# Ledger of designs, part 21: designed miniproteins, single chains, continued (4)

Each design is a single chain, and the fold is of that chain. pLDDT is the mean over its residues in the fold that is shown.

## One batch from the design tools (miniprotein)

Design m12710
Fold by ESMFold2-Fast:
Structure m12710 (fold): chain A 99 residues (1-99)
Amino acid sequence: SRARAIEEAAELFEEGLEKAKEYAKKGKIEEAKEVIREATRKAVELLEKAGDLGTAEMLRRLEKVALEALENPERVILELEAVLAFLAMLKTVRLKELE
């Protein structure tokens, strides 16, 4: 199911972003980048297997924004929270499009 793939991909990416926030709070920026990349890879693979290339592309764009956020320690937590908010909105919109 494409809907199931969107829900699972969003959950994987959300978990990755939350872990990245915790690493960033500890100054562990390289570990934060690694968990974002891993979560994105898993989420994108799930979406691509379900045939949702559009949502997969959007998650890749959010990955880039999140990785760029980690380069600025002053704003990293706020910017990662903004990515999480956008992810929640994207999930809602994409699931609504399947109705």
Scores: mean pLDDT 88

Design m12711
Fold by ESMFold2-Fast:
Structure m12711 (fold): chain A 61 residues (1-61)
Amino acid sequence: SLEIGLEDERFREAMKKYDEAVKKYGDDWKKIAKEVSGVELPEEVQEQMKKLYEEYKAYKA
């Protein structure tokens, strides 16, 4: 669901940053989330971002 304020522009930019951050940090979703968002996020939000990224990658596969 998009009720967390997801927007098209932000989504596309976030996915590019996710790809780059995952290459740099691997499975460190705290660092990935901070690199993508520019701020430290709670672990629950980090896990939601990871699930969203995994769904996005599956969608493109």
Scores: mean pLDDT 71

Design m12712
Fold by ESMFold2-Fast:
Structure m12712 (fold): chain A 77 residues (1-77)
Amino acid sequence: SEELREEDERFLEELLELAKTLSDEELERFLEELLKKVEELARELVKKGEAEESDLEKVRDAIEALRRQMERVRAEA
């Protein structure tokens, strides 16, 4: 099953709560930094053979979905 781990769910919940307290500029910077770190981690895991590229693609899709949702909320504000 492609369910999130409990700790990943808690982390996501904390991120969403943090996003409510951030300004638009701070939120944009936060998302850029998060994407950069995920990309770095993805490259390292693939190089080590610890992850498949398809697994990393799912993570990237999840981050892209979150980004789109945040941008939609900003546009409606």
Scores: mean pLDDT 67

Design m12713
Fold by ESMFold2-Fast:
Structure m12713 (fold): chain A 84 residues (1-84)
Amino acid sequence: LESEIEADVDQMLADPEAAAEGLRKVAEALRRQANSPSTSPEKKQLLLQGSDTALLLAKAAEAGDREALRKQLQKLAELDRQLE
């Protein structure tokens, strides 16, 4: 898990602009899913938290903040497991 997060951090910092663009698209997709009539209230809360986390990751990538990227990636991985 930690090794995978470090690899993701390195990839994001190799092209921070592309990483931030991709993360903002992920945040938008998660918000659309959260607002679906078929989405349960519990799943909606997790999807909205994931969207917010993706936006924080985008800002961290643009800032070159490795520590913020690690923390937000760990949070996103935890939220993803709860959605599965």
Scores: mean pLDDT 80

Design m12714
Fold by ESMFold2-Fast:
Structure m12714 (fold): chain A 87 residues (1-87)
Amino acid sequence: MIEEVKEHGEKAKKYTEKVAEIAKKNSPEEAYKLSKEDAEIAQKHVDYLVEVFKTSKDEEVRETAEKELKEIAEIQAEAGAAQAARE
């Protein structure tokens, strides 16, 4: 379970970072078009982590999911700030 949560976290971060990189290099319209599929994949993994955080009875599993979600949120915040600075 913990290993599975970490794997979903790694994939969510990977695809979130791809979306962030596209956002830094492209106009908002082009970035949306180019990153749509990567954003959908990232969201699928985030949804899994959110479900685990809300429903798991194992505290260590919940804490692992929370840590992964915080790291993903940090990547998203940095991407948003970079996009705002570019505009």
Scores: mean pLDDT 79

Design m12715
Fold by ESMFold2-Fast:
Order: structure tokens, then sequence, then C-alpha cells
Structure m12715 (fold): chain A 85 residues (1-85)
């Protein structure tokens, strides 16, 4: 499942870029959001999808509530990649 892992990492990296921009615009803790998403990406690289989802949710809690649908969307896409083996 190397292809699924690489796709998940790419999705998480793209989300990280968007999340950091959102955090900057809304005055949220950019460094903490970045740290959580970096931990999520590292977990995905190791194939630990459960740990990755945990860190994505932690990062989502630091973002404005209006962005929760994007956080959930990312998690569902990652779960889909894990299951579509």
Amino acid sequence: MEKAREEAVKLAEEFKKEALEIAKKNGEDVKEVEEKLEKAIEALRKGDFKEAIKHILEAGDLLPKEYIPKVIGLILRIIGLELDG
C-alpha cells in the first residue's frame, strides 16, 4: 500500500499549506497547527493512519469552526485511501 500512503501524505501536505494560511489570517497559533500537521504527515509516512487522523483532529481544533468540514473531508479521504487497498 505504498501508493495509498504517498497519496495520503500528499493530501496532508496540501492541507497543511492551506491550514497554515487560514491560521495566519485568523490569528490562530500557526506554530502549533504546523507541529500537529507535521506529526500527522510523519505518521502517514510510517503507515499509522490512526495516529495521523488523531493529529489532524488536534490541528482542526486549533482552526476556526467554519473550517471543520475541510478537516473532516481530509480525514474521510485518508480513510478511503487506507480501505481502498
Scores: mean pLDDT 80

Design m12716
Fold by ESMFold2-Fast:
Structure m12716 (fold): chain A 86 residues (1-86)
Amino acid sequence: MKKVDPEEVFRQIFDDSTPGVKVEEIAPGVTLVTFELLGKTYQAIIDSVNQTVTLLDENGNVLKTFELKEDPYETAKEIAEFLNSL
């Protein structure tokens, strides 16, 4: 099985210029990102007010909530590590 790359996670969640990513502001300071990794669809809720990122599956089930770190690449590494542990 191909491993999830932290750089790809960063691009999908934190780079709005990435092709195939849908980005929606759902509340002030709260963004919903819909993206694909390794043929699976995921959603992320980026909450800049509470400094959290919540990862959801394609059915909208919460998988895990992460701390939104000052460097968003560090958060992307934790998300990639989590996905690679499944």
Scores: mean pLDDT 81

Design m12717
Fold by ESMFold2-Fast:
Structure m12717 (fold): chain A 62 residues (1-62)
Amino acid sequence: PERPSAPGATSGTGLPGTDEQILELAALAERIPGLDPARAAAAFKHVLEGGSLEEAEAILRA
C-alpha cells in the first residue's frame, strides 16, 4: 500500500516477453488437433496472469 510514487507497474505491463510466451503457447495449441477452445482460453489466461508456460501446457493437456 505505497502511496503513488511508483504504483506497481508489474500488473500494467505484465512479465517481460509475455507476448512471446503467448505466441509460443499458441504454436503449441495449434499442434494439438481437436483442442477444446475453453481449455486453450484457460491456458492463455494462466500465462497472462503470470503463470508459467509449463503450467499452461498442462492445462492444455488436461
Scores: mean pLDDT 70

Design m12718
Fold by ESMFold2-Fast:
Structure m12718 (fold): chain A 91 residues (1-91)
Amino acid sequence: LEEERAKRRASRQEMLDTVQELIDAGKLEEALQLAEKAERNHRYDEAAVAYSAIGQYLFAKGPKYADEAMELEGRAMERRMRGAGQTPVID
């Protein structure tokens, strides 16, 4: 269980690093395509991290992008829930 979590964390970090590198290079479209490709391959954890990173970049770029950033954060949350298999919260 912990080994699986470590692998998922590593995969998310790898995606985050790649997306940040693309954003820093001004390749926002390529970063979005990476997120979409991960989603199409049912890699929802990686897709969620990518959408969130792009959304944070847009927030940092200025208030003009706030609506687009919010939409991307919403997509990130949806993909994260799909990747988690909607495990029931037993609180």
Scores: mean pLDDT 75

Design m12719
Fold by ESMFold2-Fast:
Structure m12719 (fold): chain A 73 residues (1-73)
Amino acid sequence: SLEEEIKKLEELKKGLQDQLAQYQAWADQKLADPSLSDEEKQLVKDKAAQFTKEAQQLLAELDKKIAELKAKL
């Protein structure tokens, strides 16, 4: 049903938001670690930026799909 599909997409969105928040928190902790080299910190920054970009794109796609399905209720 449309309602079941919307629920699945909302659950996927929440899961992705939670993963993004956890990944950002992990990256922040790593960047605050004085034992990491500048090279290692740059890798953390690059990975965090890439993950954030991809997650934001997927979240936007999920939001669009959820809105489209809700309009059909």
Scores: mean pLDDT 87

Design m12720
Fold by ESMFold2-Fast:
Structure m12720 (fold): chain A 100 residues (1-100)
Amino acid sequence: IQFQGHQFTIISGTVNITIDAAANTVTLTFQQAGSSVLITPLPGASGTLTISVLSGTVTVSSDTLNFSRILNAGQSTTLPASQPFLIGALSPATVQITFS
């Protein structure tokens, strides 16, 4: 699945990916702990992403940014859209990614 110059790849487990083009958002629903999605920028991807946790607990990491953070429901983080990052579920979780 591709959206806003990014490739979404399910690395493990079961994840539903829903695109809302009008809201410029992607919602990831992680069905179980251990589910993970890799988000990879395509050539020319720019701007920022805001990752917001609506429910559950996830780890957000980026090797290129030397970044790793645990986010709980109600928490968010902003990352450069030019770098790849991994979202891994520590519990069943719903995460919304907003592109800007």
Scores: mean pLDDT 81

Design m12721
Fold by ESMFold2-Fast:
Structure m12721 (fold): chain A 69 residues (1-69)
Amino acid sequence: SSMEQEKKRKDAIETTSSAIIGIGEILEVELGADPDKVLERLRKHLEETKSEEARKVLEKAIEEVKKLI
């Protein structure tokens, strides 16, 4: 249905945006950013995210940052 296609498109956009945010924050930690502040920002993005797929991407980014500590 058209509603299903719209949801899929919206979820794809939110997931892509979350991936860009996650990669950027991981790179910030690699470049010497405070990982606690990075984790706070990622958790805030997670709270504001509605798509399940996008939330999973942000959760994975949080796990990757924790591995760098």
Scores: mean pLDDT 85

Design m12722
Fold by ESMFold2-Fast:
Formats: sequence, structure tokens, C-alpha cells
Structure m12722 (fold): chain A 92 residues (1-92)
Amino acid sequence: MLEVEALIVRDGRILKRAKGPSDEEEAFKVIEEMMREALEAGATLAVSIKTEGDQQKTRELLEEVIRLAEEIGLRVEFSFIGNDFGFAVFRP
């Protein structure tokens, strides 16, 4: 099962938090909406992905999140992959 969470932060405050559904297509719609809101707000976006032990799928999904962020106009500041967990932080 896919677990996705996204957080928009500005000036040390959480502006918005979203948890994606387990469906990849719907989860990416939530991620894209959060990316666009973060860019519009001039805020930091943090995204986490967990795949229940599938390291390869976690890497592929995180690479897709980073690609989507770059296409929208966000810049990756930090990314991490550990086993079935991926995490990335983006700036406008």
C-alpha cells in the first residue's frame, strides 16, 4: 500500500497538510496540487512516500515527485531514500 504525505511550511508555520490516498494516480494529483499551492505561496514543500518494503518502487516514485516539482518550478533542496521510505524538501 502506498502512503504519501505532503506539508507546506512558511516562516516555521504549517500552512497546509495533506495525506494522499493509496492509489498512485490520486496520490500524485494531491502532490501536484500541494506543489502548485507551495509555489504560489512562496513556501517550502515536504513530501514523504512509503511503499511497504519496495525500495525500487520508492525510488521510482520519489524520482517522479522530483521531476514533477521541477516541471512546476520548484527546486529540490534535500532528498533522502531509506529502504521503503522516500523524503524530499522543495523550495519555490
Scores: mean pLDDT 85

Design m12723
Fold by ESMFold2-Fast:
Structure m12723 (fold): chain A 74 residues (1-74)
Amino acid sequence: MEKGREAALKKLSEDPSDLKGAEQAAKDALIAAGVPEDEAEKLGREIARESTVDPAEHPDAVARGQRKQLEEAA
């Protein structure tokens, strides 16, 4: 599982637009760890989705969001 997350994040860090590649990288890492192909595909999809569903978790995105919140509160 952890290896799947790292593989997906590494792929996305090199090409953020390659979501399919991130899913495939996570799936491949899970299969290499002994996860069945069907389950690896499902988990890889979830991992890639979780990695991209919340861009606000990225340091710069979080910083920009916090700045906007402070501007509204000021």
Scores: mean pLDDT 64

Design m12724
Fold by ESMFold2-Fast:
Structure m12724 (fold): chain A 103 residues (1-103)
Amino acid sequence: MIEEARELIREAKELFDKAVEELYKQGDITKAIGLKLQRIGDEFDVEQLPPLSEEEARELLRRARELLRQAREAYRQGDYYRAAELARDALTLALRALKGFEG
């Protein structure tokens, strides 16, 4: 469970970074910067939240997996903004799940 959450965090970060890089290459600099700032805010907010139950953490990990699958599909379709948003959402849920499993 902890290892699965860490794997999902790594995969979500990789996809987010790839999607943001593609937006930068397309000249969508404002969108790329906005997404990076939003991700920093999300990660900070997760650190401030109380720990979750193991059941709640498992639910978030399941949802994060679904969002990451959708993010990969968006990336394949060339919808890099949507891919980055979905990867960011997956990352946030996976980080919250990891905190729940470690708590």
Scores: mean pLDDT 85

Design m12725
Fold by ESMFold2-Fast:
Structure m12725 (fold): chain A 61 residues (1-61)
Amino acid sequence: MDLSNITVADLQTIPGIDAEQAANLVAAGMTTRSAVFRADLTSVPGIDGAQAAAVRRALGL
């Protein structure tokens, strides 16, 4: 995974993240590790606290 260019396919490798959720994360600007670090992921449609935690863990946050 390129942490400077996170894709829908990269996010779909995370357990509990489907294609629609991955697309919503990318549309919300979650395309870099820094963007994910600074963001409230639970504000993204379809993302709950457990999914937000899984995304952060996968990115080493």
Scores: mean pLDDT 79

Design m12726
Fold by ESMFold2-Fast:
Parts: C-alpha cells; sequence; structure tokens
Structure m12726 (fold): chain A 87 residues (1-87)
C-alpha cells in the first residue's frame, strides 16, 4: 500500500524524467495531468492507488500516440520506464 507522500514523490520524479525528453507541447500536457492528480491527492479526492492508476492510463495513451507519430525512441523508452514504475 502506497502513502500519499510516496505517490506524490513518484509522480514528481517520473514527470521530471519525462520532461527531459518531451517537446514543449508534450511537457504542457504531462504537467497539466500531473498537476490535476497532485491537487486531487492533496484534497483527498483520490487515493494514492487511484492517482497512480490514472497516471498509468495516461502513459499508455501517450505511448500509443508517440509510437503512432514516430516520436524518438528515447522518448518512448522513457514513457515505458515510467509506466513500469507505476505497476
Amino acid sequence: MLSKEEAKELLEKLTEELLKVASPEEARRIQAIVDRLLQELDEGKVSAEEALKAAAEALDAYIREAERNGEPQEFIDKLREAREKLK
């Protein structure tokens, strides 16, 4: 069972890693999703597990979009690494 603090730290670390390889547009999209999840965690609207599940679902969508668009393999690899850590 993950604490709220552990979920927040994990989301922030994964976001930092993804932003290193993301385009400005992808960075804005990632940041908007993470900010929403962090706010909902802080307000007690979602559990740690619910927030990480939502993040994993968002990453699955991004991986599919990145592969479809022929994005750099390094970006796709970082998305896959982030998703693995959310299991």
Scores: mean pLDDT 78

Design m12727
Fold by ESMFold2-Fast:
Structure m12727 (fold): chain A 85 residues (1-85)
Amino acid sequence: MTVTVTVEMKTEEQAQQFAKEARKIADKYGLEVEVRLEGNTVTITLKGPSLEDLIKAVEEIREAAVKIGATSVTTDLMLVDSVRL
């Protein structure tokens, strides 16, 4: 299962700070993580077999984004089966 979280920050420095926090959260849940930085926009792709761990990681990532000062947060879920986020 794959979840993509796209976050827009006010500054590139905030985007870099958020990227570091997102990687720490993914590591905590044992998820594969890819982080892409494009100016002040951070795209985080999480991969793992457990939907429960993906949901928990996404919620912590969203909370971190808001605390750092995100202006926009979008979550897209791609599944192999009929499970929903």
Scores: mean pLDDT 79

Design m12728
Fold by ESMFold2-Fast:
Structure m12728 (fold): chain A 94 residues (1-94)
Amino acid sequence: MIEVIGKDRQSASGENVAEVKIEDLEDPSARVTVSVADDSGNIVKQQELKEGDKPIVGRVTPKDATFATSAELEREGGGLLEQRVGSARHTVVP
């Protein structure tokens, strides 16, 4: 299962801010990348997320999965954003 957890948008420069959480992927060989991208899709920064860190947007590419776009993140940016995308399945609640 793939989840995207976001917080308030941090910048008006077209950068997204969201935390990507990966859980129990159906295909464990799938590849995951987390990065900050501008509105043109260029990677401008990559960051490791920690409990005290500012969240960053991640693009998840396990075969078929994507996550919320900049516009969707902006609409949800007033609080905690959670997004499940693609053909994600969750085996059991943690």
Scores: mean pLDDT 37

Design m12729
Fold by ESMFold2-Fast:
Structure m12729 (fold): chain A 91 residues (1-91)
Amino acid sequence: SMEEEERKRKEKIERAKRRMVLSLLRPLLTPEQAKELEEWIETNNPSLEELREKLLEYGVPEEEVDRAVAIAEAIGESMEILIEYAKKLEE
């Protein structure tokens, strides 16, 4: 169904956003913190809000977390626009 395909696409975009935030902030994490965070993300499938709180708990500066989340959100929105545009071109 269209609803099932849309849900799967949104789940993929959310996973991409989480990976992007982790990638952008990895240099500010210890290797141990990065590994623990990756395992926590894989196990819990957190929202960006939950990921933000976890990063703040790890001592990442709030400004850096907010910047990374904003970048991930902006790119995620761009991905959704491109998907909708591609659907329109197939019609």
Scores: mean pLDDT 82

Design m12730
Fold by ESMFold2-Fast:
Structure m12730 (fold): chain A 82 residues (1-82)
Amino acid sequence: NPEEIAEEVRLAAVEEFAKNKDKLSDEDIEYLSKIAQEVLRLVLEGRLEEALKLVDEAIKETKNEAVKAVLEAMRKVIEEKL
């Protein structure tokens, strides 16, 4: 169920964000918001392989370990559902 997977991805991202929010700049938060919105759109469309690829590219682009932690939390949920 794409809606259930999207909710699991969203909750994983929110949980890791809450743990790391003090280490995130406003620019990091804007970046994560944009990536999360696109990932959730792909998941809702059943496009899990494309969602995983987008997260992997975002992880590769980031130099902030807190941003990486949020992205890796989303990645883990998506990978478990493939």
Scores: mean pLDDT 88

Design m12731
Fold by ESMFold2-Fast:
Structure m12731 (fold): chain A 78 residues (1-78)
Amino acid sequence: KVDELLEKVRELARKYASPETAARIDELVDKVREAIEKKDYKGAVEALNEIRSIALKEGNTEILKAVDELGKALRELA
């Protein structure tokens, strides 16, 4: 369920990332959701890859795992 995975990424960012990083991830999660609504799967994947890059820089395995699960769900939807 894509909606649940988007919310999970947002929640984990608030829990484990800095406030600035959490705000950026929140913005990107909204971008993924908007792209899905527009059937712009390329845009959704692009925004998701940016979240993944942020998670890698933060060194946060929990956020990275949630992003990977979301990526799998997006592939099933496309």
Scores: mean pLDDT 81

Design m12732
Fold by ESMFold2-Fast:
Structure m12732 (fold): chain A 62 residues (1-62)
Amino acid sequence: MEVELTLRISSGGDSPYPGTTTIYVLKDNSLIEVHEDGSIFFIDKEGKRIPLTEEEAEELLK
């Protein structure tokens, strides 16, 4: 998939993932979220959050 945009956001202590999150916006408007703790999630165009491994995220970014 092609990455359309990369965003960085910061979250407060009420978030389960406090700190900086990097979001890759894909061409089909799905997202890949990479959190500071190493957690990675795929967010589909319907908004469903699916946990990914680093290898699965790399395959989606190809």
Scores: mean pLDDT 72

Design m12733
Fold by ESMFold2-Fast:
Structure m12733 (fold): chain A 71 residues (1-71)
Amino acid sequence: MKLSEEQRKELKEKLKEVGLSEEEAEAIIDALERTGKGEVVAVRLYRAGLSDEQVREVAEFVKKLLEKAGY
């Protein structure tokens, strides 16, 4: 799948808010676009050292973003 520029920007800002670098955020967004699976985002966030609460917050954001994109 492919996110719009606006959707990529919104997701990047959210990932940066939870403590990821711009490079880490871009890598996660690229993985999401390649797989189309929000599950890949959660795995990568855990690898980056985020808490269960932070991962849940980002997962809900991604779910809403994908629903808005028609996935």
Scores: mean pLDDT 78

Design m12734
Fold by ESMFold2-Fast:
Structure m12734 (fold): chain A 89 residues (1-89)
Amino acid sequence: DLDTGNALLNQKQYDDAIAAYTAAISKLTGNDKALALLNLGNAYLNLKKYDDAIAAYTEAIALATGLNKTTASANLAYAQNLIELAALT
């Protein structure tokens, strides 16, 4: 569930967090699904899976309202910048 995913993300267990968020997302709608997608993107970002992070943030932005939409948009831009940086190094 979402709480399990959040606990795993906080423990830096990114692969397990991805599995937990993916399972939660199938059962969630609206802003709760957007939050799960935002956190899924954060887990991918920490694993340097930038394309997967961008996909998750993009879906989160489509569903999110308020602060979650702002946060997902900022994290999307950051992930895009990291892809450019990775191409240079």
Scores: mean pLDDT 82

Design m12735
Fold by ESMFold2-Fast:
Structure m12735 (fold): chain A 66 residues (1-66)
Amino acid sequence: MEEKLAATSPESRQLARDIADRLFEAMERTLKEVREALEKGEVIGGLTPEQLKNLAADLERALADR
């Protein structure tokens, strides 16, 4: 239960938020790199342009949900 988890330990809840914020920052940085690669017509890590577009869309969706 999210409500119970949030109320159990303020320190643990804050730590979870800090971790989530760091993940959010990492996703934003990754999205920027993917967008730059798409603009340049480059591939990253063997991913095709189609896969990079899908990754960018997934990251944008996850960032918007945050």
Scores: mean pLDDT 72

Design m12736
Fold by ESMFold2-Fast:
Structure m12736 (fold): chain A 62 residues (1-62)
Amino acid sequence: SKIEEVLKIAEELGREYKAKGIVPSLEDMQKELTERLKEAGIEVSESTLKVAAAIALQIARE
């Protein structure tokens, strides 16, 4: 599903930041996620974007 693809991209982005030892702001995470979703041809609501970005941020913090 589209939501599964969004979550996969968010988790990949979070893991990349974790590997770099960087924890960006939520706003910066949303911006990076938006660019990756555009590259994948995926459109999401602002609410879905915020939730996915928060998940990526949580992974980056681990």
Scores: mean pLDDT 84

Design m12737
Fold by ESMFold2-Fast:
Structure m12737 (fold): chain A 58 residues (1-58)
Amino acid sequence: MEGMNMVMKAVKSLKDKASNSELTKAGMKAYDALKKNPSLTEEQVKKIIEDEIKKLKE
């Protein structure tokens, strides 16, 4: 699935910035957002993951 590959690529690029648990939660949220809006770009998916990681750390 192209959407899952996009999410996994973004998660791998951010692996050094968050724990595996935080990355999994952020990745799942980004994938759910992509399922609701399939027109999301790779950059927008990465931003969703980054924003969720920030919320999980606070």
Scores: mean pLDDT 78

Design m12738
Fold by ESMFold2-Fast:
Structure m12738 (fold): chain A 90 residues (1-90)
Amino acid sequence: MAQQAAQKITDLIARKYAEDPAFRAELEALAREAEGDEEKEVEALAKIVKEVASELSEEEKQALIEMLKEQKKKHPEKAYIYDALIKAIE
Protein backbone atom coordinates (compact mmCIF):
# COMPACT_ATOMS: atom_id res chain seq x y z
CA MET A 1 0.00 0.00 0.00
CA ALA A 2 2.72 2.53 0.86
CA GLN A 3 4.44 2.05 -2.54
CA GLN A 4 1.08 2.46 -4.32
CA ALA A 5 0.34 5.64 -2.32
CA ALA A 6 3.78 7.05 -3.24
CA GLN A 7 3.10 6.26 -6.92
CA LYS A 8 -0.30 8.00 -6.62
CA ILE A 9 1.42 11.19 -5.36
CA THR A 10 3.85 11.03 -8.32
CA ASP A 11 0.96 10.50 -10.76
CA LEU A 12 -1.05 13.39 -9.21
CA ILE A 13 1.93 15.76 -9.55
CA ALA A 14 2.46 14.69 -13.19
CA ARG A 15 -1.25 15.12 -14.00
CA LYS A 16 -1.46 18.58 -12.38
CA TYR A 17 1.74 19.64 -14.16
CA ALA A 18 0.21 18.62 -17.52
CA GLU A 19 -3.31 20.01 -16.91
CA ASP A 20 -2.99 22.98 -14.49
CA PRO A 21 -0.98 25.99 -15.77
CA ALA A 22 -0.95 27.61 -12.30
CA PHE A 23 0.44 24.44 -10.67
CA ARG A 24 3.05 24.11 -13.44
CA ALA A 25 4.16 27.74 -12.93
CA GLU A 26 4.37 27.22 -9.13
CA LEU A 27 6.43 24.01 -9.52
CA GLU A 28 8.80 25.69 -12.02
CA ALA A 29 9.25 28.71 -9.71
CA LEU A 30 9.94 26.47 -6.67
CA ALA A 31 12.44 24.40 -8.69
CA ARG A 32 14.26 27.56 -9.84
CA GLU A 33 14.44 29.03 -6.32
CA ALA A 34 15.63 25.70 -4.83
CA GLU A 35 18.25 25.07 -7.55
CA GLY A 36 21.48 23.78 -5.97
CA ASP A 37 20.28 24.23 -2.35
CA GLU A 38 19.36 20.91 -0.69
CA GLU A 39 17.43 22.54 2.20
CA LYS A 40 15.33 24.62 -0.23
CA GLU A 41 14.81 21.56 -2.48
CA VAL A 42 13.39 19.65 0.52
CA GLU A 43 11.11 22.62 1.40
CA ALA A 44 9.92 22.85 -2.24
CA LEU A 45 9.21 19.09 -2.37
CA ALA A 46 7.28 19.28 0.94
CA LYS A 47 5.10 22.15 -0.40
CA ILE A 48 4.23 20.19 -3.57
CA VAL A 49 3.53 17.00 -1.60
CA LYS A 50 1.26 18.92 0.83
CA GLU A 51 -0.77 20.32 -2.11
CA VAL A 52 -1.42 16.86 -3.67
CA ALA A 53 -1.76 14.98 -0.32
CA SER A 54 -5.30 16.42 0.05
CA GLU A 55 -6.34 13.97 -2.73
CA LEU A 56 -5.10 10.93 -0.74
CA SER A 57 -7.35 8.83 1.49
CA GLU A 58 -6.59 8.68 5.23
CA GLU A 59 -5.42 5.06 4.77
CA GLU A 60 -3.01 6.09 1.97
CA LYS A 61 -1.67 8.99 4.09
CA GLN A 62 -1.14 6.68 7.11
CA ALA A 63 0.66 4.07 4.95
CA LEU A 64 3.02 6.77 3.57
CA ILE A 65 3.69 8.20 7.06
CA GLU A 66 4.55 4.72 8.39
CA MET A 67 6.86 4.09 5.40
CA LEU A 68 8.63 7.45 5.94
CA LYS A 69 9.04 6.72 9.69
CA GLU A 70 10.69 3.37 8.84
CA GLN A 71 12.99 5.08 6.29
CA LYS A 72 13.94 7.64 8.97
CA LYS A 73 14.95 4.78 11.32
CA LYS A 74 17.11 3.22 8.56
CA HIS A 75 18.63 6.56 7.45
CA PRO A 76 18.81 8.86 10.53
CA GLU A 77 21.26 11.16 8.67
CA LYS A 78 18.31 12.11 6.38
CA ALA A 79 15.79 12.50 9.23
CA TYR A 80 15.14 16.16 8.35
CA ILE A 81 13.92 15.17 4.85
CA TYR A 82 11.59 12.48 6.19
CA ASP A 83 10.29 14.78 8.97
CA ALA A 84 9.45 17.49 6.40
CA LEU A 85 7.57 14.99 4.20
CA ILE A 86 5.67 13.46 7.17
CA LYS A 87 4.59 16.96 8.28
CA ALA A 88 3.49 17.80 4.71
CA ILE A 89 1.31 14.65 4.48
CA GLU A 90 -0.25 15.12 7.95
Scores: mean pLDDT 77

Design m12739
Fold by ESMFold2-Fast:
Structure m12739 (fold): chain A 87 residues (1-87)
Amino acid sequence: MVQLPPEFSPREQRAAALLVWAVREARARNLSDEELTRVFEAVLRYAHESLGLSEEELRRAVEYVATHLDERTRRLLYEALERFLAE
C-alpha cells in the first residue's frame, strides 16, 4: 500500500488513495492501457469536480502516486492528467 504524505489535505489523500486503488484493480483485472487511462481520467475528474481539488493539488497527488508506480503505469497516469487538464 502507498503511504499517503501527512502534508496532504484529506481531499488530496482521498484522490491519491483512489488512484492507488485504480492501479491495484487494473493489475487484478488485467486492464488495457486505454482502459486504465480512462479510469485515471474518471478519478481525476471526480477529485476536481466533487472533492474540489485545484489543478496544482491534482498534480501533487499524481506526482506522489507516480513515484510508487512502474514506468509504464506512471506514463499512463501522467498522460491521463495531461488529457484531463487539456479539457
Scores: mean pLDDT 79

Design m12740
Fold by ESMFold2-Fast:
Structure m12740 (fold): chain A 88 residues (1-88)
Amino acid sequence: MADKVEKKLQEILDKLPAEEKLKFAETKDLEEIEKFLNQLLEKGLITEEEKFLLLEYYKIRTTPIPNMDKDKGLEEVYKKYEEYLKKK
């Protein structure tokens, strides 16, 4: 399951210009990342579904919780993404 999330994230990131990829990697604040992802959506660089996936991934990646199991977090992110697609 983690592998599917990573593959999907890589596909999204590979479509982004180098500058946008760097901004995503350097952004440390959840509010700032949401703003950045909204800008990418407005530019047509990502879809609404891709924005949802990137935001959920960012929450797992940047959580201040010590010793967080990232693999389990990625599995949960992918499950939420699949549920989002079904509801849309």
Scores: mean pLDDT 71

Design m12741
Fold by ESMFold2-Fast:
Parts: C-alpha cells; sequence; structure tokens
Structure m12741 (fold): chain A 104 residues (1-104)
C-alpha cells in the first residue's frame, strides 16, 4: 500500500544521503554499502506502489533505481565524482516520489 511505499521511500532516501556523504569523504566501501541498502528499500517501495496501482510513483521509483544502479556501477569502478552525480539524481527522483505519495 502507499503507507508501506512511503516508509521504504524515506528509508531509501536516508541511505542515498548516507551514500553521498560517504562518497564525499572518499569512503568508497561505505558508499557502496549504503547505495545497495537504498536499492533494497526502493525494490520494496516499487512492490508497494504496484499493489497500490500508483503508476506515477512507480515511474519515479524506476527512475531513482536507474540512477542508483549507475551510481553503484561508478562506485565499483572507483569513480567517486560520477557516483556522487548519480546519487544526487537518485535523491531528486526519491524526493519527487515521496511528494507524490504524500499527495494521496
Amino acid sequence: DLEEALKHLEEAKRYVEKAIEAAKKGNLEEALEYAKEAVRHLLEAAKAAIRAEDKETLELIKRALEELQKAIEALEKGNLEEAIKYLERAKRYLERAIEEVKKK
């Protein structure tokens, strides 16, 4: 349901923010761990959005997931600048998804 989606979106955002801070400090291993936790929460949020038939929220979750997957790839390659760029984009889609759920 949408309440479950909101909880997972807020947790995903929290982990993305932690990943950004870790990446800015040069802690690649910590950033990667937080980014992977954000993916786990986004996948649960997507399942909840599907059950709620919320197509708009699901589209924003898919965009956040795409950016987060690009961030993880950049982290695995040691490219912190690119990783931060993709994490910031994922955060923006997450903020939009949270706002969309809160309107309902």
Scores: mean pLDDT 89

Design m12742
Fold by ESMFold2-Fast:
Structure m12742 (fold): chain A 80 residues (1-80)
Amino acid sequence: TGVAPEQLRRDLEGEVRALEELLERVENLSVEELVGAAILAVGARLTLEWAKAAGAVTEEEAREAEEVIRRLLEKLKEKM
């Protein structure tokens, strides 16, 4: 596969941080930013699935990432 486990872990960590920042300010996002946030959240979910399959993250780390993704998607659904 074209992506190493170490890279998947770093990508997921970066994506989760970005989603946490978006979730923090979700009430103040424009429609364009809400769409961008949704795209990022879906992308992070795919990265998480690949990271789990590759054994790049622990069960605890995977649960934390999934919770951030879930909370943001839930908030985006409420606003769109």
Scores: mean pLDDT 83

Design m12743
Fold by ESMFold2-Fast:
Structure m12743 (fold): chain A 75 residues (1-75)
Amino acid sequence: SSVQQQLQTFVSNVDSMTQSQVMSQMRQMSDQLQPTDPVVSKVMNDMITDMQNMTDDQTRRMARGVFRYALRRLG
């Protein structure tokens, strides 16, 4: 699906993203996934909240984990 392709792209590119870029992408994915998978959407929203207290490096690391989780759940 297009959503899985977007998530794979995020996993590939997350290490080059700023915290604001990661948060923006995660918000978009959370919104897109809410109607089809509210559990994944909630995980992404919880992560965005946690990112407000993280360094850029921690943000990238956690985002990578969440995107991989979403890919496993959707596949």
Scores: mean pLDDT 81

Design m12744
Fold by ESMFold2-Fast:
Structure m12744 (fold): chain A 87 residues (1-87)
Amino acid sequence: SKREEAMKYVKKGSDLTLESLSSPELDEELLRKALKYYKEALELDPDNEVAQLGYYATLLRLPNPSEEDIAFAEKYVPEDLRAVFDP
């Protein structure tokens, strides 16, 4: 199913973000690769809350996200979920 395939991409993204947290220095390439996997998950299952949260959390860790990356968050991540990161 699309949901099962999306969750495989969520796991790949999550594994990369956990790897980046183990590094003393920010690995932008690792974060951008994680972001790409979350994008693939959201294109398969746009209502997947785990993918939405994973995408947005990864985006916020990037020091210079592109306008395209931000627009993707605005399209796929509901405002209510984005508010979780800005209490």
Scores: mean pLDDT 81

